# Designed miniproteins, single chains, continued (5): the designs that were tried, part 92

Each design is a single chain, and the fold is of that chain. pLDDT is the mean over its residues in the fold that is shown.

## One batch from the design tools (miniprotein)

Design m19195
Fold by ESMFold2-Fast:
Structure m19195 (fold): chain A 63 residues (1-63)
Amino acid sequence: SKDEVLEELLKVLDKLMDEMGLSPVVKELLRQEAQEEFEASDSVEEFFAKNPLLRKAYEEEQA
């Protein structure tokens, strides 16, 4: 479902942000922004089209 994809996406995003060494406050802001953009998108595919690096990271986690 879309909600399950969102949960997995946020986990992938958290991993990427940890690797980048971002502060907890910045991580929370980026998580909120990504969630809002995902919920505002007409489809998962539209969200990924606007976020190609996150798509790649998500696909690598699924492999």
Scores: mean pLDDT 78

Design m19196
Fold by ESMFold2-Fast:
Structure m19196 (fold): chain A 71 residues (1-71)
Amino acid sequence: SAAAEYLRQAAELVEQGASAEEVERQLLKAYFAGAPPEVISEAGRLVREVEAGRISRAEAAKRIRELADQV
């Protein structure tokens, strides 16, 4: 789905060191493409965990790709 592809692009941006604002803009595209609000909320939480230094960008990207597989 388009929503899944936008989520995978968000995961790629996270891995490449993109800003939270850039990743959140990409998540907004996934939302308008039909991703469930709970999936977008969880992806946004993972981005905030990266900003807080609690998880790596690689771990966040992996989990966002797992979310993409659900949509």
Scores: mean pLDDT 91

Design m19197
Fold by ESMFold2-Fast:
Structure m19197 (fold): chain A 58 residues (1-58)
Amino acid sequence: MKQQALDGMYQFGKELAKQGFSKEEVEKAARQAARDAGMEDIEEEMVKAALKGWEEAK
């Protein structure tokens, strides 16, 4: 489900923020994850979810 992928990216962004990764590193990782999963049609939404998680964890 699309929502499950977005929820997963949000948690992924939070975890990377706690480990000290930069916003740019999180964005690149989220884009790669979307492509690896064959979800390029929601790539930007997955990136936004990961970045939201990253920002809320700081």
Scores: mean pLDDT 81

Design m19198
Fold by ESMFold2-Fast:
Parts: sequence; structure tokens; C-alpha cells
Structure m19198 (fold): chain A 108 residues (1-108)
Amino acid sequence: SAVDELDIEDPELREKVRRFAQAVANGDYDAAVKAAEELFGPLIESAKDPEKAREILRKFVEALLNGDREAAEKYLDEFVELSVDDPEVREGVRKFLRRIIDAALAEK
């Protein structure tokens, strides 16, 4: 339901978000990290430091599993800053990713 509220038109992207949200809801760290790396793969690949981007993404997943929304948002902002160079695009990506946090925490 929360994933459908995001109005994701791309079926592949929608399934990646749903898979990630389900892994978080299940408390499965390994599955959630794998799903996150698949979902955010293009951003990781375009990052100036892909290794650092993966490190931050793992911290983001850990924060979500702990129910720490503030930490999750902080790590997501850090991830976007490493992965997106254009300030206007960065704002759009940041807004979209915060909706993914909401969807992941709402799934059961």
C-alpha cells in the first residue's frame, strides 16, 4: 500500500522498492542491504567514491531496521551528496528517497 502511494510508474523500480520495503519489514539486514544495492545501484556506480557510498548505504539500512528515522534520513542525505552532483537533481532524488523511507517503515 505505501509503495503504491509513491506512484512509481516503472514496474521494475516499483518491484525493487517493494522488495526493499519487505526486507526491512522482515528485519532481514542481508536481504535489505542486497535490495538497497539493487535499488540504488545506478547512484552507487555514478558516485565519486562507490565504496564510501556502499558503506553509507549499509548504515542507512541498519538505521531503518532499528527504526531510527532521523539516522536513516541523515545517511540517505550523505549518500545523495556523494552520488548526485547537480543541486536541482539532488533535491528531487532526496525527496523521492525520503518517500522510500516512509514506504519501508510502513510495510509489514
Scores: mean pLDDT 77

Design m19199
Fold by ESMFold2-Fast:
Structure m19199 (fold): chain A 76 residues (1-76)
Amino acid sequence: MERMLEAAKLMLKEVEEELKKAKEEPASVLELQLLGLRADSVADLARAVNTEEGEKIAKKAEELKKEIEELKAKAE
C-alpha cells in the first residue's frame, strides 16, 4: 500500500511539472490529451490505496485534469 501511495505522489508531481511547462511553452492538443490521461491514472491509483492521503492525492490529480482540459480548450 505505502509504495503505491508514494508512486502516486511521484506521478502527481510529474504531472504538475509537465502542466507548468505546458503553460509556459505552447503544447499541442495531443500532448495535453496524454497529460490528462496520466492525471486520470494518478487519481485511479491514489483511490485504489483506499486511504485519506490517497483521496487527497486523487482530488489534486482531478484538479490538475480540470486545468489540463481548460488549457486544451484554449488550444483548440
Scores: mean pLDDT 81

Design m19200
Fold by ESMFold2-Fast:
Structure m19200 (fold): chain A 93 residues (1-93)
Amino acid sequence: SAAREAARRGAEEARRGAEAGAESKTAEGQVGGALRALGGALDGGLAARRAGDEEARREAARGAREAAEEAEKKGGKIAAMGARGGARQAEAE
C-alpha cells in the first residue's frame, strides 16, 4: 500500500529529524531537527488518513513516539517535543 509506505517513510524521517536535533549543538539545528521530525510524522499520518488505513496510521504514530523517546534519552528535549507533537497529530482525528 502506498499509504503504508508513506507512513513508514514518515516514521523514518521523524527518527532522523529527532536524532539530528538531539545531537545538534546549535539552537538552529535543534529546532530544525524538531521541525523535520514533526513534518515526517504529519506527512505519514496524513497519507494514512487519506487512505483510511488504520494500520498505517498506527505505524506513523508509533514511529514518531519511538523517535521522541530516543531523543529524550539523548537530552534532546526540543527534538522530542517535535516528534511527540507529530505522534499526537498522527493519532488524532
Scores: mean pLDDT 81

Design m19201
Fold by ESMFold2-Fast:
Structure m19201 (fold): chain A 64 residues (1-64)
Amino acid sequence: LDGDGYFDENDVKAIEDAIAGKSKLTPEAEKKADVDLDGKIDEKDLKFLIKENDPDGDGREKLP
């Protein structure tokens, strides 16, 4: 994530944990994570949110 201040790496972690069944999102967080408005939070929603906050998806600054 690019740290845009609205969708952060902590949000990615929370959504991943919710998808894995390790945690539950609040209704507010569900609204933010459910970008398709289908009432379900899945990896597709997570990918969509990441793409929205980093459209280029490039971050190969760490080429060894």
Scores: mean pLDDT 62

Design m19202
Fold by ESMFold2-Fast:
Structure m19202 (fold): chain A 69 residues (1-69)
Amino acid sequence: SEEDKRKVEKTLEYLEKEDPELARRFREILERRPDVAVSLARQFLDGMSLEQLRSSIDHVERVLRREAE
């Protein structure tokens, strides 16, 4: 949805300023699993801390690595 796209864009804009490497990793998740990226963006804008977002991204990356094998 347009609302979900906007939430992803706002999350990416924030991450590009605060942690460009995390922004890159989030974009990779968005390309492979847009549903997961949307869920993370919603949670982040709803009050999830940056630390929690990093942990969630790390977890998702572990799952995606397993799927690629």
Scores: mean pLDDT 85

Design m19203
Fold by ESMFold2-Fast:
Structure m19203 (fold): chain A 88 residues (1-88)
Amino acid sequence: GLAQQVRDYYIASQLLKKGITGEELVKKLRELGIPEPLIEQVLMLIKNVGVEEAAERLEEQAVHLGRLIPSEDRNAALEKAEEELSKL
């Protein structure tokens, strides 16, 4: 659902902001259960616009999708993402 996409886009953006790229990025995204089409989208975005701009666009997508769901669901998705990122 949209809440899962908010979490997934936010995680991808935060991993890029931490400097995690290449094979390590793909491995961590897969371990966190992010779907292959989204992983492919992230890699294509990095290739086309670079890591910094890719991170910004992924975060913007998370914000955009978050506006389409109730604040309680958005906050829960972001809290779950932050908890999962803290374990890396």
Scores: mean pLDDT 88

Design m19204
Fold by ESMFold2-Fast:
Structure m19204 (fold): chain A 81 residues (1-81)
Amino acid sequence: MKEDEELLEWLKEFIERAKKLGEVTSELEILDHALKHENAKPKVVEYVKKHKEELEKREAELKEKQEKEKEEQARLARQQS
């Protein structure tokens, strides 16, 4: 009975999928859905809550950095042209 591992693995896979698609909103919704999943154990729920908060902060910082990186890449491309 490793439902906690199964749920975590499922969550990780869907989060990675959402990241690839660039759907941050979907990623957050997946986290919320996982928290309310009927097979979620207390340990997993607590871990997901912490991860969700950390992810929100990290995502905001990463998004700002990615936007700056894209702008820098565009600038570099123009310089090389």
Scores: mean pLDDT 67

Design m19205
Fold by ESMFold2-Fast:
Structure m19205 (fold): chain A 65 residues (1-65)
Amino acid sequence: ALEEARALLMESVDYGVQAISHAAAATADRNDPSDAAKAEEHRKKTGEYNARSNELDARAREILA
């Protein structure tokens, strides 16, 4: 119950950190138009990791309800 919710929140944080890392990489890549495709890949990864982070947070909230 409480331990499970904590584990899910910790995993959610890990995915959030991964999303931030990819967002930073996308920002670095935007300095050159030739890197547009690379920046787009990092933006896609950011969205995927944010979605997983939100899902895990929602599951933790359900356990606590």
Scores: mean pLDDT 76

Design m19206
Fold by ESMFold2-Fast:
Structure m19206 (fold): chain A 82 residues (1-82)
Amino acid sequence: TDTDIRNSNIQQLQNDQQTSQTLRNGAQQLGDTRTTQVSTDAYNTNTDSIQTARTTTADDSVRARTQARNRTSAARGRYSGL
């Protein structure tokens, strides 16, 4: 159902939010300001996308998830380069 699709996307967004928070904390400990900023942006995007996904269509929830995932992946890639 559309609700199942939204709930699945919300769960994935929540997982990516946790990943971004972990990356931010690690980057802060290493003193990497750029990676901290990228991870903070990813966390905020996931937070906004979760709220959007809760009140939107299945298709829009997929789009919100994809955008948030791309930002989280950028944060992961940046952290891996440390």
Scores: mean pLDDT 74

Design m19207
Fold by ESMFold2-Fast:
Structure m19207 (fold): chain A 94 residues (1-94)
Amino acid sequence: LSPLLQELERLLKEAAEALKNKDYERALEILRKAIELIEKHFGDDPEVAALTEVARRLLEKAEKSKDEEEKFRYLEKALQAVQLIVERAKAREA
């Protein structure tokens, strides 16, 4: 894998761990960093751009949510969207 994809995989593992520990602030920070890297390097792919937009909206909803369970659900969905982007990028390099 490219160094970029290795970094994205590392960020995804850290975000998943933060969610398990109910560290929602850390999960938000890590997922925002992952989205920023994706936009910088894969912004020319329309499907990646669409998934990135979905992930950004989910992070916004998570940040604004007052309910912990709802916040967790939005972060989990955002993580899944970023995972799908990374799998797509890995398939393109393979």
Scores: mean pLDDT 85

Design m19208
Fold by ESMFold2-Fast:
Structure m19208 (fold): chain A 81 residues (1-81)
Amino acid sequence: MRERLEREMEVGVLEVAAAVYISLGEKAAAEGNYEEAAEYYELAAEYYRKAAEIAEGEERELAEERAREAARKAEEARAKA
């Protein structure tokens, strides 16, 4: 039970960190700072990938999907920079 809770908490922390970086990237993009936005989206993708490595089942699949979306946003931001 403790190991499962610790894993769930770790996944949650990584997903929250990724979401914060998505917000920072969106703010930077809105300000026209596309290079900075790309860096934040890349960090978000990295944290979602870390969450996917620890997560299981459907939660893992969702984290992998979010990582791909963050990576796509990073590529789009770099293309605009």
Scores: mean pLDDT 83

Design m19209
Fold by ESMFold2-Fast:
Structure m19209 (fold): chain A 89 residues (1-89)
Amino acid sequence: SEEEAKREASAGLFKMAELAAESIEEAEKWLEEITQGINSLPTQSAWHQQVLDALQRVYDAGRKGGKEGAMREAERLAEELWAQHKALA
């Protein structure tokens, strides 16, 4: 469901923030693995691209601002995903 997909995406954003806070190298590796996974799907949606873009932004925030930057960006993007909950058809 759209709700479940948003929960999974939100969890992924916080996982990226935690990885970026602990090891930027592990965060980069995980981002690459997720990107390859999505790119291997027979059909890609705008949702998949939005999730990749969000993960990239959390990773970039971690590189620039460390743990605080990564966590703040993850919270912001997770809120944006949840705000659209009932607008998906």
Scores: mean pLDDT 76

Design m19210
Fold by ESMFold2-Fast:
Structure m19210 (fold): chain A 99 residues (1-99)
Amino acid sequence: VKVGKEVVKDLSADNKEELYEAVAKAGKKAGYSEEQIKKIIEEYGDEFHELAVDMMERRRAGNTDAVRVVTITAEDLKVVISGELEGDSVVVSVSQIEE
């Protein structure tokens, strides 16, 4: 399985572009074309940003029951996008779904 990872610092509601750049870089490392990456971001970027920001805000609020990983599985594009909390950063991972 090809996996690409990128780190996003200081994720907030106001920095969608930084998260999208991280998804694009991770996707390139995972072997996706620029056209495939564009489709992934257009179809799932907003949802992924919303989930990742909610996770960070719950952490900031001191919620001990907060999830540390958010994941979108897109079978139509054969991709898994995940964001994992690492301190004040989110580690963005993009991986291909195996056949």
Scores: mean pLDDT 79

Design m19211
Fold by ESMFold2-Fast:
Structure m19211 (fold): chain A 79 residues (1-79)
Amino acid sequence: DEVIVSAVFETEEAREKALEVMQEFAERLGGAEVSARGLSVTLVFPADSSSKETHENVEEIFKALDEAGAKLVVALFTP
C-alpha cells in the first residue's frame, strides 16, 4: 500500500517552503520520497491505506501544506 500526496502552489517561494516541510515528514515516514517540479511538491510513502495512523498522517500533511500556502492538495490511496 502507498499514499501519494501532491500540492500545487502559486509561487516558487511557497513551493520551496513546502518542500522543506515535506522533507521533515519524509524523515518521520519510513520509505518516503519527496519530489518537486515547477510549482508542485509530491510526497510518496508506504502505508496501510485503511489504518487510522495513515489517515492521521495525511491530515497532518494537508495542514502543513495549507499553512505553506497550497492552492490545491490531493491524496491518492493505492492498494
Scores: mean pLDDT 81

Design m19212
Fold by ESMFold2-Fast:
Structure m19212 (fold): chain A 94 residues (1-94)
Amino acid sequence: SKKEEVIKLLEEARELLEELKEAVENGEDISPLIERLREIARELRKIDPAVGDLLLWIVDTIEAAVRAGLSREDLAKIIEALAEYVEELIKKLK
């Protein structure tokens, strides 16, 4: 069903956000993880535009924080909060 597809894509996005947090904490290149999240968001937009737009907003928020020069610690906290938000959204959809 469309609901099951949305949940699966959100679970993948949550896992990628957790990987993104680890990459930030380790000082690794985040660009590949950001690109994967954008791909998932575009796929979600075709199924559920509101959910897809929400994930795009999450990615844009992270990139804006990076451009603003936030510390690794502050970036990791923001990413963790956004991952928790996605987890709560998954729970509401189940």
Scores: mean pLDDT 89

Design m19213
Fold by ESMFold2-Fast:
Structure m19213 (fold): chain A 90 residues (1-90)
Amino acid sequence: SPERELEETVREVEEEVRKILEEVRKMAEEGASPEEIRRFFSERVLEMVLRVQRRAATLDPAHADRLWEETGRLLQRLRDEVDAILEELE
């Protein structure tokens, strides 16, 4: 059902966000440059957004809108946390 597909996709995005944040923290601890962290982050976010876009394209507009709202919220929190890590490396 569209509801189950939305719920499963949101769960996948939540897990991917967790993994990206964990890897960014590990990179910072291991001495990666801010430039390396930004490249990694941008590539992983783009990959995630493209996966969400592909799934949203198969959903009705109401479910697609809700998926993008949830994805946007999760990505904003991830961005804020990564920005805080990058500021510490200045």
Scores: mean pLDDT 88

Design m19214
Fold by ESMFold2-Fast:
Structure m19214 (fold): chain A 79 residues (1-79)
Amino acid sequence: SKTVSDLVDELEKVEGVIGIELHSKTDTSVTLEVDVDKSKYEESYKKIKEIADKYGATIEEVPSDDPNIKKLLVTVPIK
């Protein structure tokens, strides 16, 4: 989807974003797993939220196995 591709491209440009992976996909939404450098989290989160809001996406923080990484699930509607 162009919507998901554009969202990924914008999220990758955010300083502090380390990686983005597909978490899950349904008929109506795509959930991306976004890994953020904990030391940059406050500033990175603000930019991620601005981007997510533009796409109508929701953000949920989830536990990370790495204490230096904050993990976000970003869910964008596609239908």
Scores: mean pLDDT 87

Design m19215
Fold by ESMFold2-Fast:
Structure m19215 (fold): chain A 68 residues (1-68)
Amino acid sequence: TEMAEKALAELEEQLAKTEKESDNPLIISTLQMAIRRVRELVAAGDGEKAEQLLKQTKKTIESIERLL
């Protein structure tokens, strides 16, 4: 669905930004895992789970940044 594709695009954009600006390996690894899972959800057409995974990934990154 369009929603799953949008979630994928947002995660890929955040990965590119992280690699360019902070190069934090834990955040990069977290984003790479999320992108792989969202690609599976795009293939399945599951936009709701893709959006939930995007939100959960953002919360995880915020937690990592808070601990650094």
Scores: mean pLDDT 80

Design m19216
Fold by ESMFold2-Fast:
Structure m19216 (fold): chain A 90 residues (1-90)
Amino acid sequence: MSLGREGHLEAAKEALEELLKNSTLKKEESWKFLEEGKKKLEEKYTTGYAEIVKTYQDAPESVVIQRLQQLRDDVEEEWKKLLEEAKSLD
C-alpha cells in the first residue's frame, strides 16, 4: 500500500512508538532518556515533513515520497544511536 503524504507522518510516529515499546531497558532513567529522545525525533520528523511537503508541493508525488523516506531513514539512524546511548546508561 502506497501511503499518501499524511500517511507517512502517522506511520513514522507509530514506528517510533513501536521501537520504544520493543526496547528492553532495565533502568527507569534509561527509559526516560529514550522517551525524551523519541519526543525530539518526532518533532524533527514533523518539522522535516512540513518542509518537504512545502518545498516539493509542485513536484511529482514519487519525489515527495522519496524525500519523506530519506527523512524517515535519517530519523531511524538517530533512533539507533539514541538506543545505544540509552543501553550504555542501563
Scores: mean pLDDT 76

Design m19217
Fold by ESMFold2-Fast:
Structure m19217 (fold): chain A 86 residues (1-86)
Amino acid sequence: SLEAALAQARELAAKLEAELRAAGVPGAAQAAEAAYLGLQAQLAYQQGDRERALELTGRALELAVEAGLISEEEAEEGLREAREFL
């Protein structure tokens, strides 16, 4: 079910946050939030909601830039690729 998939995505994001915090990564919470949004985007895509999937992908990339994980240029390229494949 969608609810079960979202719960699993949140659990995976929480595990990622805990591991990043244990590794001393300063942006652990932001990185985990970006991962959760990315998982939500995949679920939306599987449900046939292309518009929602693209919106969530954009938000995940923006948060990844704010967390220092990727550059703004990498985020723009990722969003362009998402638009081509979604």
Scores: mean pLDDT 82

Design m19218
Fold by ESMFold2-Fast:
Structure m19218 (fold): chain A 74 residues (1-74)
Amino acid sequence: EEERFEADVLLALGLIYMTLGDIAEEKGDYESAIEAYNKAIELFREALRLYPSPEAEQNIKDAEEKLKKVKEKL
């Protein structure tokens, strides 16, 4: 099942970008954190389109919340 495999890869990449965003935020690099969280949201949305899952929906919400909090720091 190609679509499911592609979705799993996109979810994994999105989680990597979430981690990069968290690291950037801890360093006070809010611009890099915003870029990373935006990339994670894009990847999670692509995963959701290929294979709908509650996990992908939750990851999008988590990334959006983190993005909102970091934007308030600028």
Scores: mean pLDDT 87

Design m19219
Fold by ESMFold2-Fast:
Structure m19219 (fold): chain A 79 residues (1-79)
Amino acid sequence: SRKELFLKLQLIANKTLIFVLERMDLSPEEKAQVQSLQAQVEKLEEQFKNGEIKDLDAFQKQVDQISAQLTQIEKKALA
């Protein structure tokens, strides 16, 4: 549902913020990637609030891709 996808997006936003705050030892490249993901999340939240999200399947795909990218950065930083 739309509400579930929006809540998932907010959860990703919170995880991104927590990751940045807890992982001060991120490389400059990793910090830039995390900041890019934060900007993408904020843009999607704004588009959702403004009723600009017409394709829920495309929206879910974008949310899942952002989540996957954040997970890859986290795994690499922890390795």
Scores: mean pLDDT 76

Design m19220
Fold by ESMFold2-Fast:
Structure m19220 (fold): chain A 66 residues (1-66)
Amino acid sequence: GGVSLSEEQRREVARRVAEATGLSEEQVLNFITALQNGESPDVRGVSEEQLLALLETAGRELRALG
């Protein structure tokens, strides 16, 4: 299921994940938004290592907000 985050919280999580993964904040926001909408994110510009780190870090940040 989707996580109900405010716009500001979503940006804050994206910023932290971007810093941890080396991805841009925009790429992380697009990934989170696609997943929340049930869409397939564009992964061609992202390494497997960055994808795993993104999912792990985003999951931890989202769980910490609960």
Scores: mean pLDDT 72

Design m19221
Fold by ESMFold2-Fast:
Structure m19221 (fold): chain A 110 residues (1-110)
Amino acid sequence: LKEEARKILKEIEALLKGAAAKLESFGLDDLAELLRIIAENLKRYIESLIKQDLITPEILDILRELLAKLKALKAKIEASTDKAEVEALAKEMIELINEAMSKIDDIIEK
């Protein structure tokens, strides 16, 4: 479970780094920086759960679903030539990450 969570986290990090670079190419620098901050927050959060031995199969399924959804959104961002579409897709990525962290919080105790 822990190694699978680390692997998914690395894939999400690489994906979000690529998405942020595409946002910068459209002049969406503030949104790219926000996406990097959210990515770092997710990383710290999941690494904390790994350290505390709190990764369950249910949490791992949430992370797998998040990765799949983020991959789909990144593919749309990479294919887009529309700044407004790219902005909307990036905001959807941020919402999905926040929703995933919220769902995981509902499963674990502080």
Scores: mean pLDDT 86

Design m19222
Fold by ESMFold2-Fast:
Structure m19222 (fold): chain A 79 residues (1-79)
Amino acid sequence: GAIHTSSGTVTIGGRDMAVTATRDEANPDRVTVTFTDLATGATAVVEVDGKAGKATVVSSTMSAELAAAAQKYAAASGR
């Protein structure tokens, strides 16, 4: 299936982050969202399961607090 990618900028925890969301047409209920802190280059990768309404942090170089905030943002956006 086709891979669809969208990108933008969001403010999370007072920090500006670049956001990239990738969805595979073969699995449209699953979205991988990558957050990059524009000041530090730290990243968090969140997998969103649209069927379960769940978001999971797969990997992070961010603080636990920022990774949790990114996870909450992704969960809200994926519903």
Scores: mean pLDDT 80

Design m19223
Fold by ESMFold2-Fast:
Structure m19223 (fold): chain A 77 residues (1-77)
Amino acid sequence: MVEELAERILEIPAEKRPELARKIAEALNLDDELQMRLAWLLMSRADRESLIAFLEELVRRLGEEALEKVEEVLKSL
């Protein structure tokens, strides 16, 4: 699941990544730390493994529903 979601995020064009970061932060009600880390990952040339690790951290803190919300945001782009 997290690996497939990470791949889909990496397919998002660079110009849409700021909107993706904002929508994910809003959908998950992320704190300032997680918002900053997400923005950094999406705006930098972060590798697939770093993105997978971040998604696993979201599941650990927020539960499996976090991945479902991220997927819904991706579908809305």
Scores: mean pLDDT 81

Design m19224
Fold by ESMFold2-Fast:
Parts: structure tokens; C-alpha cells; sequence
Structure m19224 (fold): chain A 66 residues (1-66)
């Protein structure tokens, strides 16, 4: 199952979503980065991110080092 990190161009964070969410985000002008299973596990561990419920709350913020 492929997951993506969706983010805007100015922020040090993003939201983890599925392929459909990533396509919608790119169509809306956002960035989407394909995550490996290891990257997804590491992000979930660090940020406590729910990959299934990412769009339910705009406060679901995943801090990334950029």
C-alpha cells in the first residue's frame, strides 16, 4: 500500500495520505512525495500520524526536517 507526504511549498511539515489523496493534492497545486514503508513507519513513530484519517482535521500536522 503506497502512502504519500502532502505539503505546501513554505512549511516544515505535511500530511500523510494515500495515492488518491496525493493525486487530488497535486491537482490542487500542493506537493506530494511518495513514501516507502520504512519512511511511513518512521514518520508515524515520530509524529503519531493517522494515515487513514489525515483529512478529518486540518490540525493533523507532521513536522519534517527541511
Amino acid sequence: MTKYLVYSGGDGGGVVTDEEGAKAAVHAGLNAHKLSLEELRELGRKAGVSTAGAAESGSLYVPIEV
Scores: mean pLDDT 58

Design m19225
Fold by ESMFold2-Fast:
Structure m19225 (fold): chain A 95 residues (1-95)
Amino acid sequence: MEREKELEEKAQKIEEILKELVEKKEIDEEKIEEMAELLQEIAPYLLEQLEREGLSHPGMQELKETLRRIANSKEAAIEYVKELIKKGIEAKELE
């Protein structure tokens, strides 16, 4: 559907920026803010999709709560993005 393509494009942009920051091993605040804004735009749609799927395992409840916080708080989105970058750097250093 048309909105899915737009959301995929935004998600791809987030992945592109994440990969760049992980490769550089840098915490770039401008890029983090850009990723956070993109994530805030897609978060409500991801939350709606997850609710529609009817998934109820514990990890899914945590993800829904995270998406709600991201959608309503730029600070939460920024923190989540920073955590993703740190995890990416750690994973690259291990393997």
Scores: mean pLDDT 76

Design m19226
Fold by ESMFold2-Fast:
Structure m19226 (fold): chain A 94 residues (1-94)
Amino acid sequence: SPIEEMLKALEELTAELLARETDPAARATLRAAVGQVKEAARNFLAGKMSLEEVKARLREVRETLAATLPRGAATMMGAAIGEVLDVLEEVARS
């Protein structure tokens, strides 16, 4: 599944960033971000969440990452989350 592949890529990126991160707040934010993105994707696919609600949730996740993480890490996470959203938008068109 393209969605499962993008979520796996996000999990792998998050694991790499966690391996380098020593700040407890940043580590907690990284773990929470993956969980929130996966939950939003699952709820959308189950018909429990609209595409606009997913966009709003993923925007909140990206804003929290930008406030908590170093700029480079926040940019990489934001891009990976954007790719998850792109796949969900494609599913919505199907």
Scores: mean pLDDT 88

Design m19227
Fold by ESMFold2-Fast:
Structure m19227 (fold): chain A 60 residues (1-60)
Amino acid sequence: KTLTREQALELGRVLAAGDADGDGVVDPAALERYVLEVLDLNGDGTISAEERAQFGELLA
């Protein structure tokens, strides 16, 4: 659950790339899979809504 700024920025880049995808539509399931592969922070196979919210705050 502890994130470094580097890991948070990497996630932000991944999310930004997904949002920039052609239609402006991001498939949440595909996004979660990609994020888990990149971060794999807990190894629990999921990312909580709180983690996602914290990334939003970090990017702001």
Scores: mean pLDDT 55

Design m19228
Fold by ESMFold2-Fast:
Structure m19228 (fold): chain A 60 residues (1-60)
Amino acid sequence: SAAELRARLEAEAEATAEAFIRIAESFGVDLSSEEGKKLEERIREGARRNAELLFARAQA
C-alpha cells in the first residue's frame, strides 16, 4: 500500500541520516555545538525531503 511504502521510505531516510550523522562525528563534528546542531538538522530535513520526493516518483 501507499502507506506502507511511505513508512518504509521514512524509516530508510532516518537510518541514512543517522549513518551520515555518525560519519560527521567521526570527522570531528561536535553535535552539541551550534554549527553541529544545524548540520544534524539539515541532514535530517534533507533525508525526509528525499523520502517525500521518492514517494511521489514511485506513484507517477
Scores: mean pLDDT 87

Design m19229
Fold by ESMFold2-Fast:
Structure m19229 (fold): chain A 60 residues (1-60)
Amino acid sequence: SSEEERILELVKQKKYEEAAKLLQEISLKDYNLAKRILNKLMRENPEAVKKILSVPTPKV
């Protein structure tokens, strides 16, 4: 899906905070899609997944 491509592009650019935010937004709208994207990233680039999950969530 286009959401998957967007996440992959952000990861390629090392924009982990933006990728984490977008993945969270997708998870709220379609949890199964977000889970599928995360599983694909874990298979293809586990280092990027670790960085995404370690991103501090800015409140402001």
Scores: mean pLDDT 77

Design m19230
Fold by ESMFold2-Fast:
Structure m19230 (fold): chain A 87 residues (1-87)
Amino acid sequence: QSKLEEEIKAVEDTMQELSNEAKETIEKYEREIEELKRQAKGHPDAEELQSRAEDLERMKENVEKELQDKEITLAERIHQLEEKLSR
């Protein structure tokens, strides 16, 4: 019983760590994208800056999708462990 509770805790801690790392990376990309888009407004290098912003947007989307997939997998694992713990 306590071992299953420890495993649930470990999975929850892993989810929290992955979520925090992904959130930090996403926020960094969002700041860079916003800055590039602001700089692109009325700038002679607008097309290059916009292209860089689009590349970062794609990288951000990939991080978001990877996090969602991992969260689903880990949530399923927690559910299985809770089911075993319940009886």
Scores: mean pLDDT 81

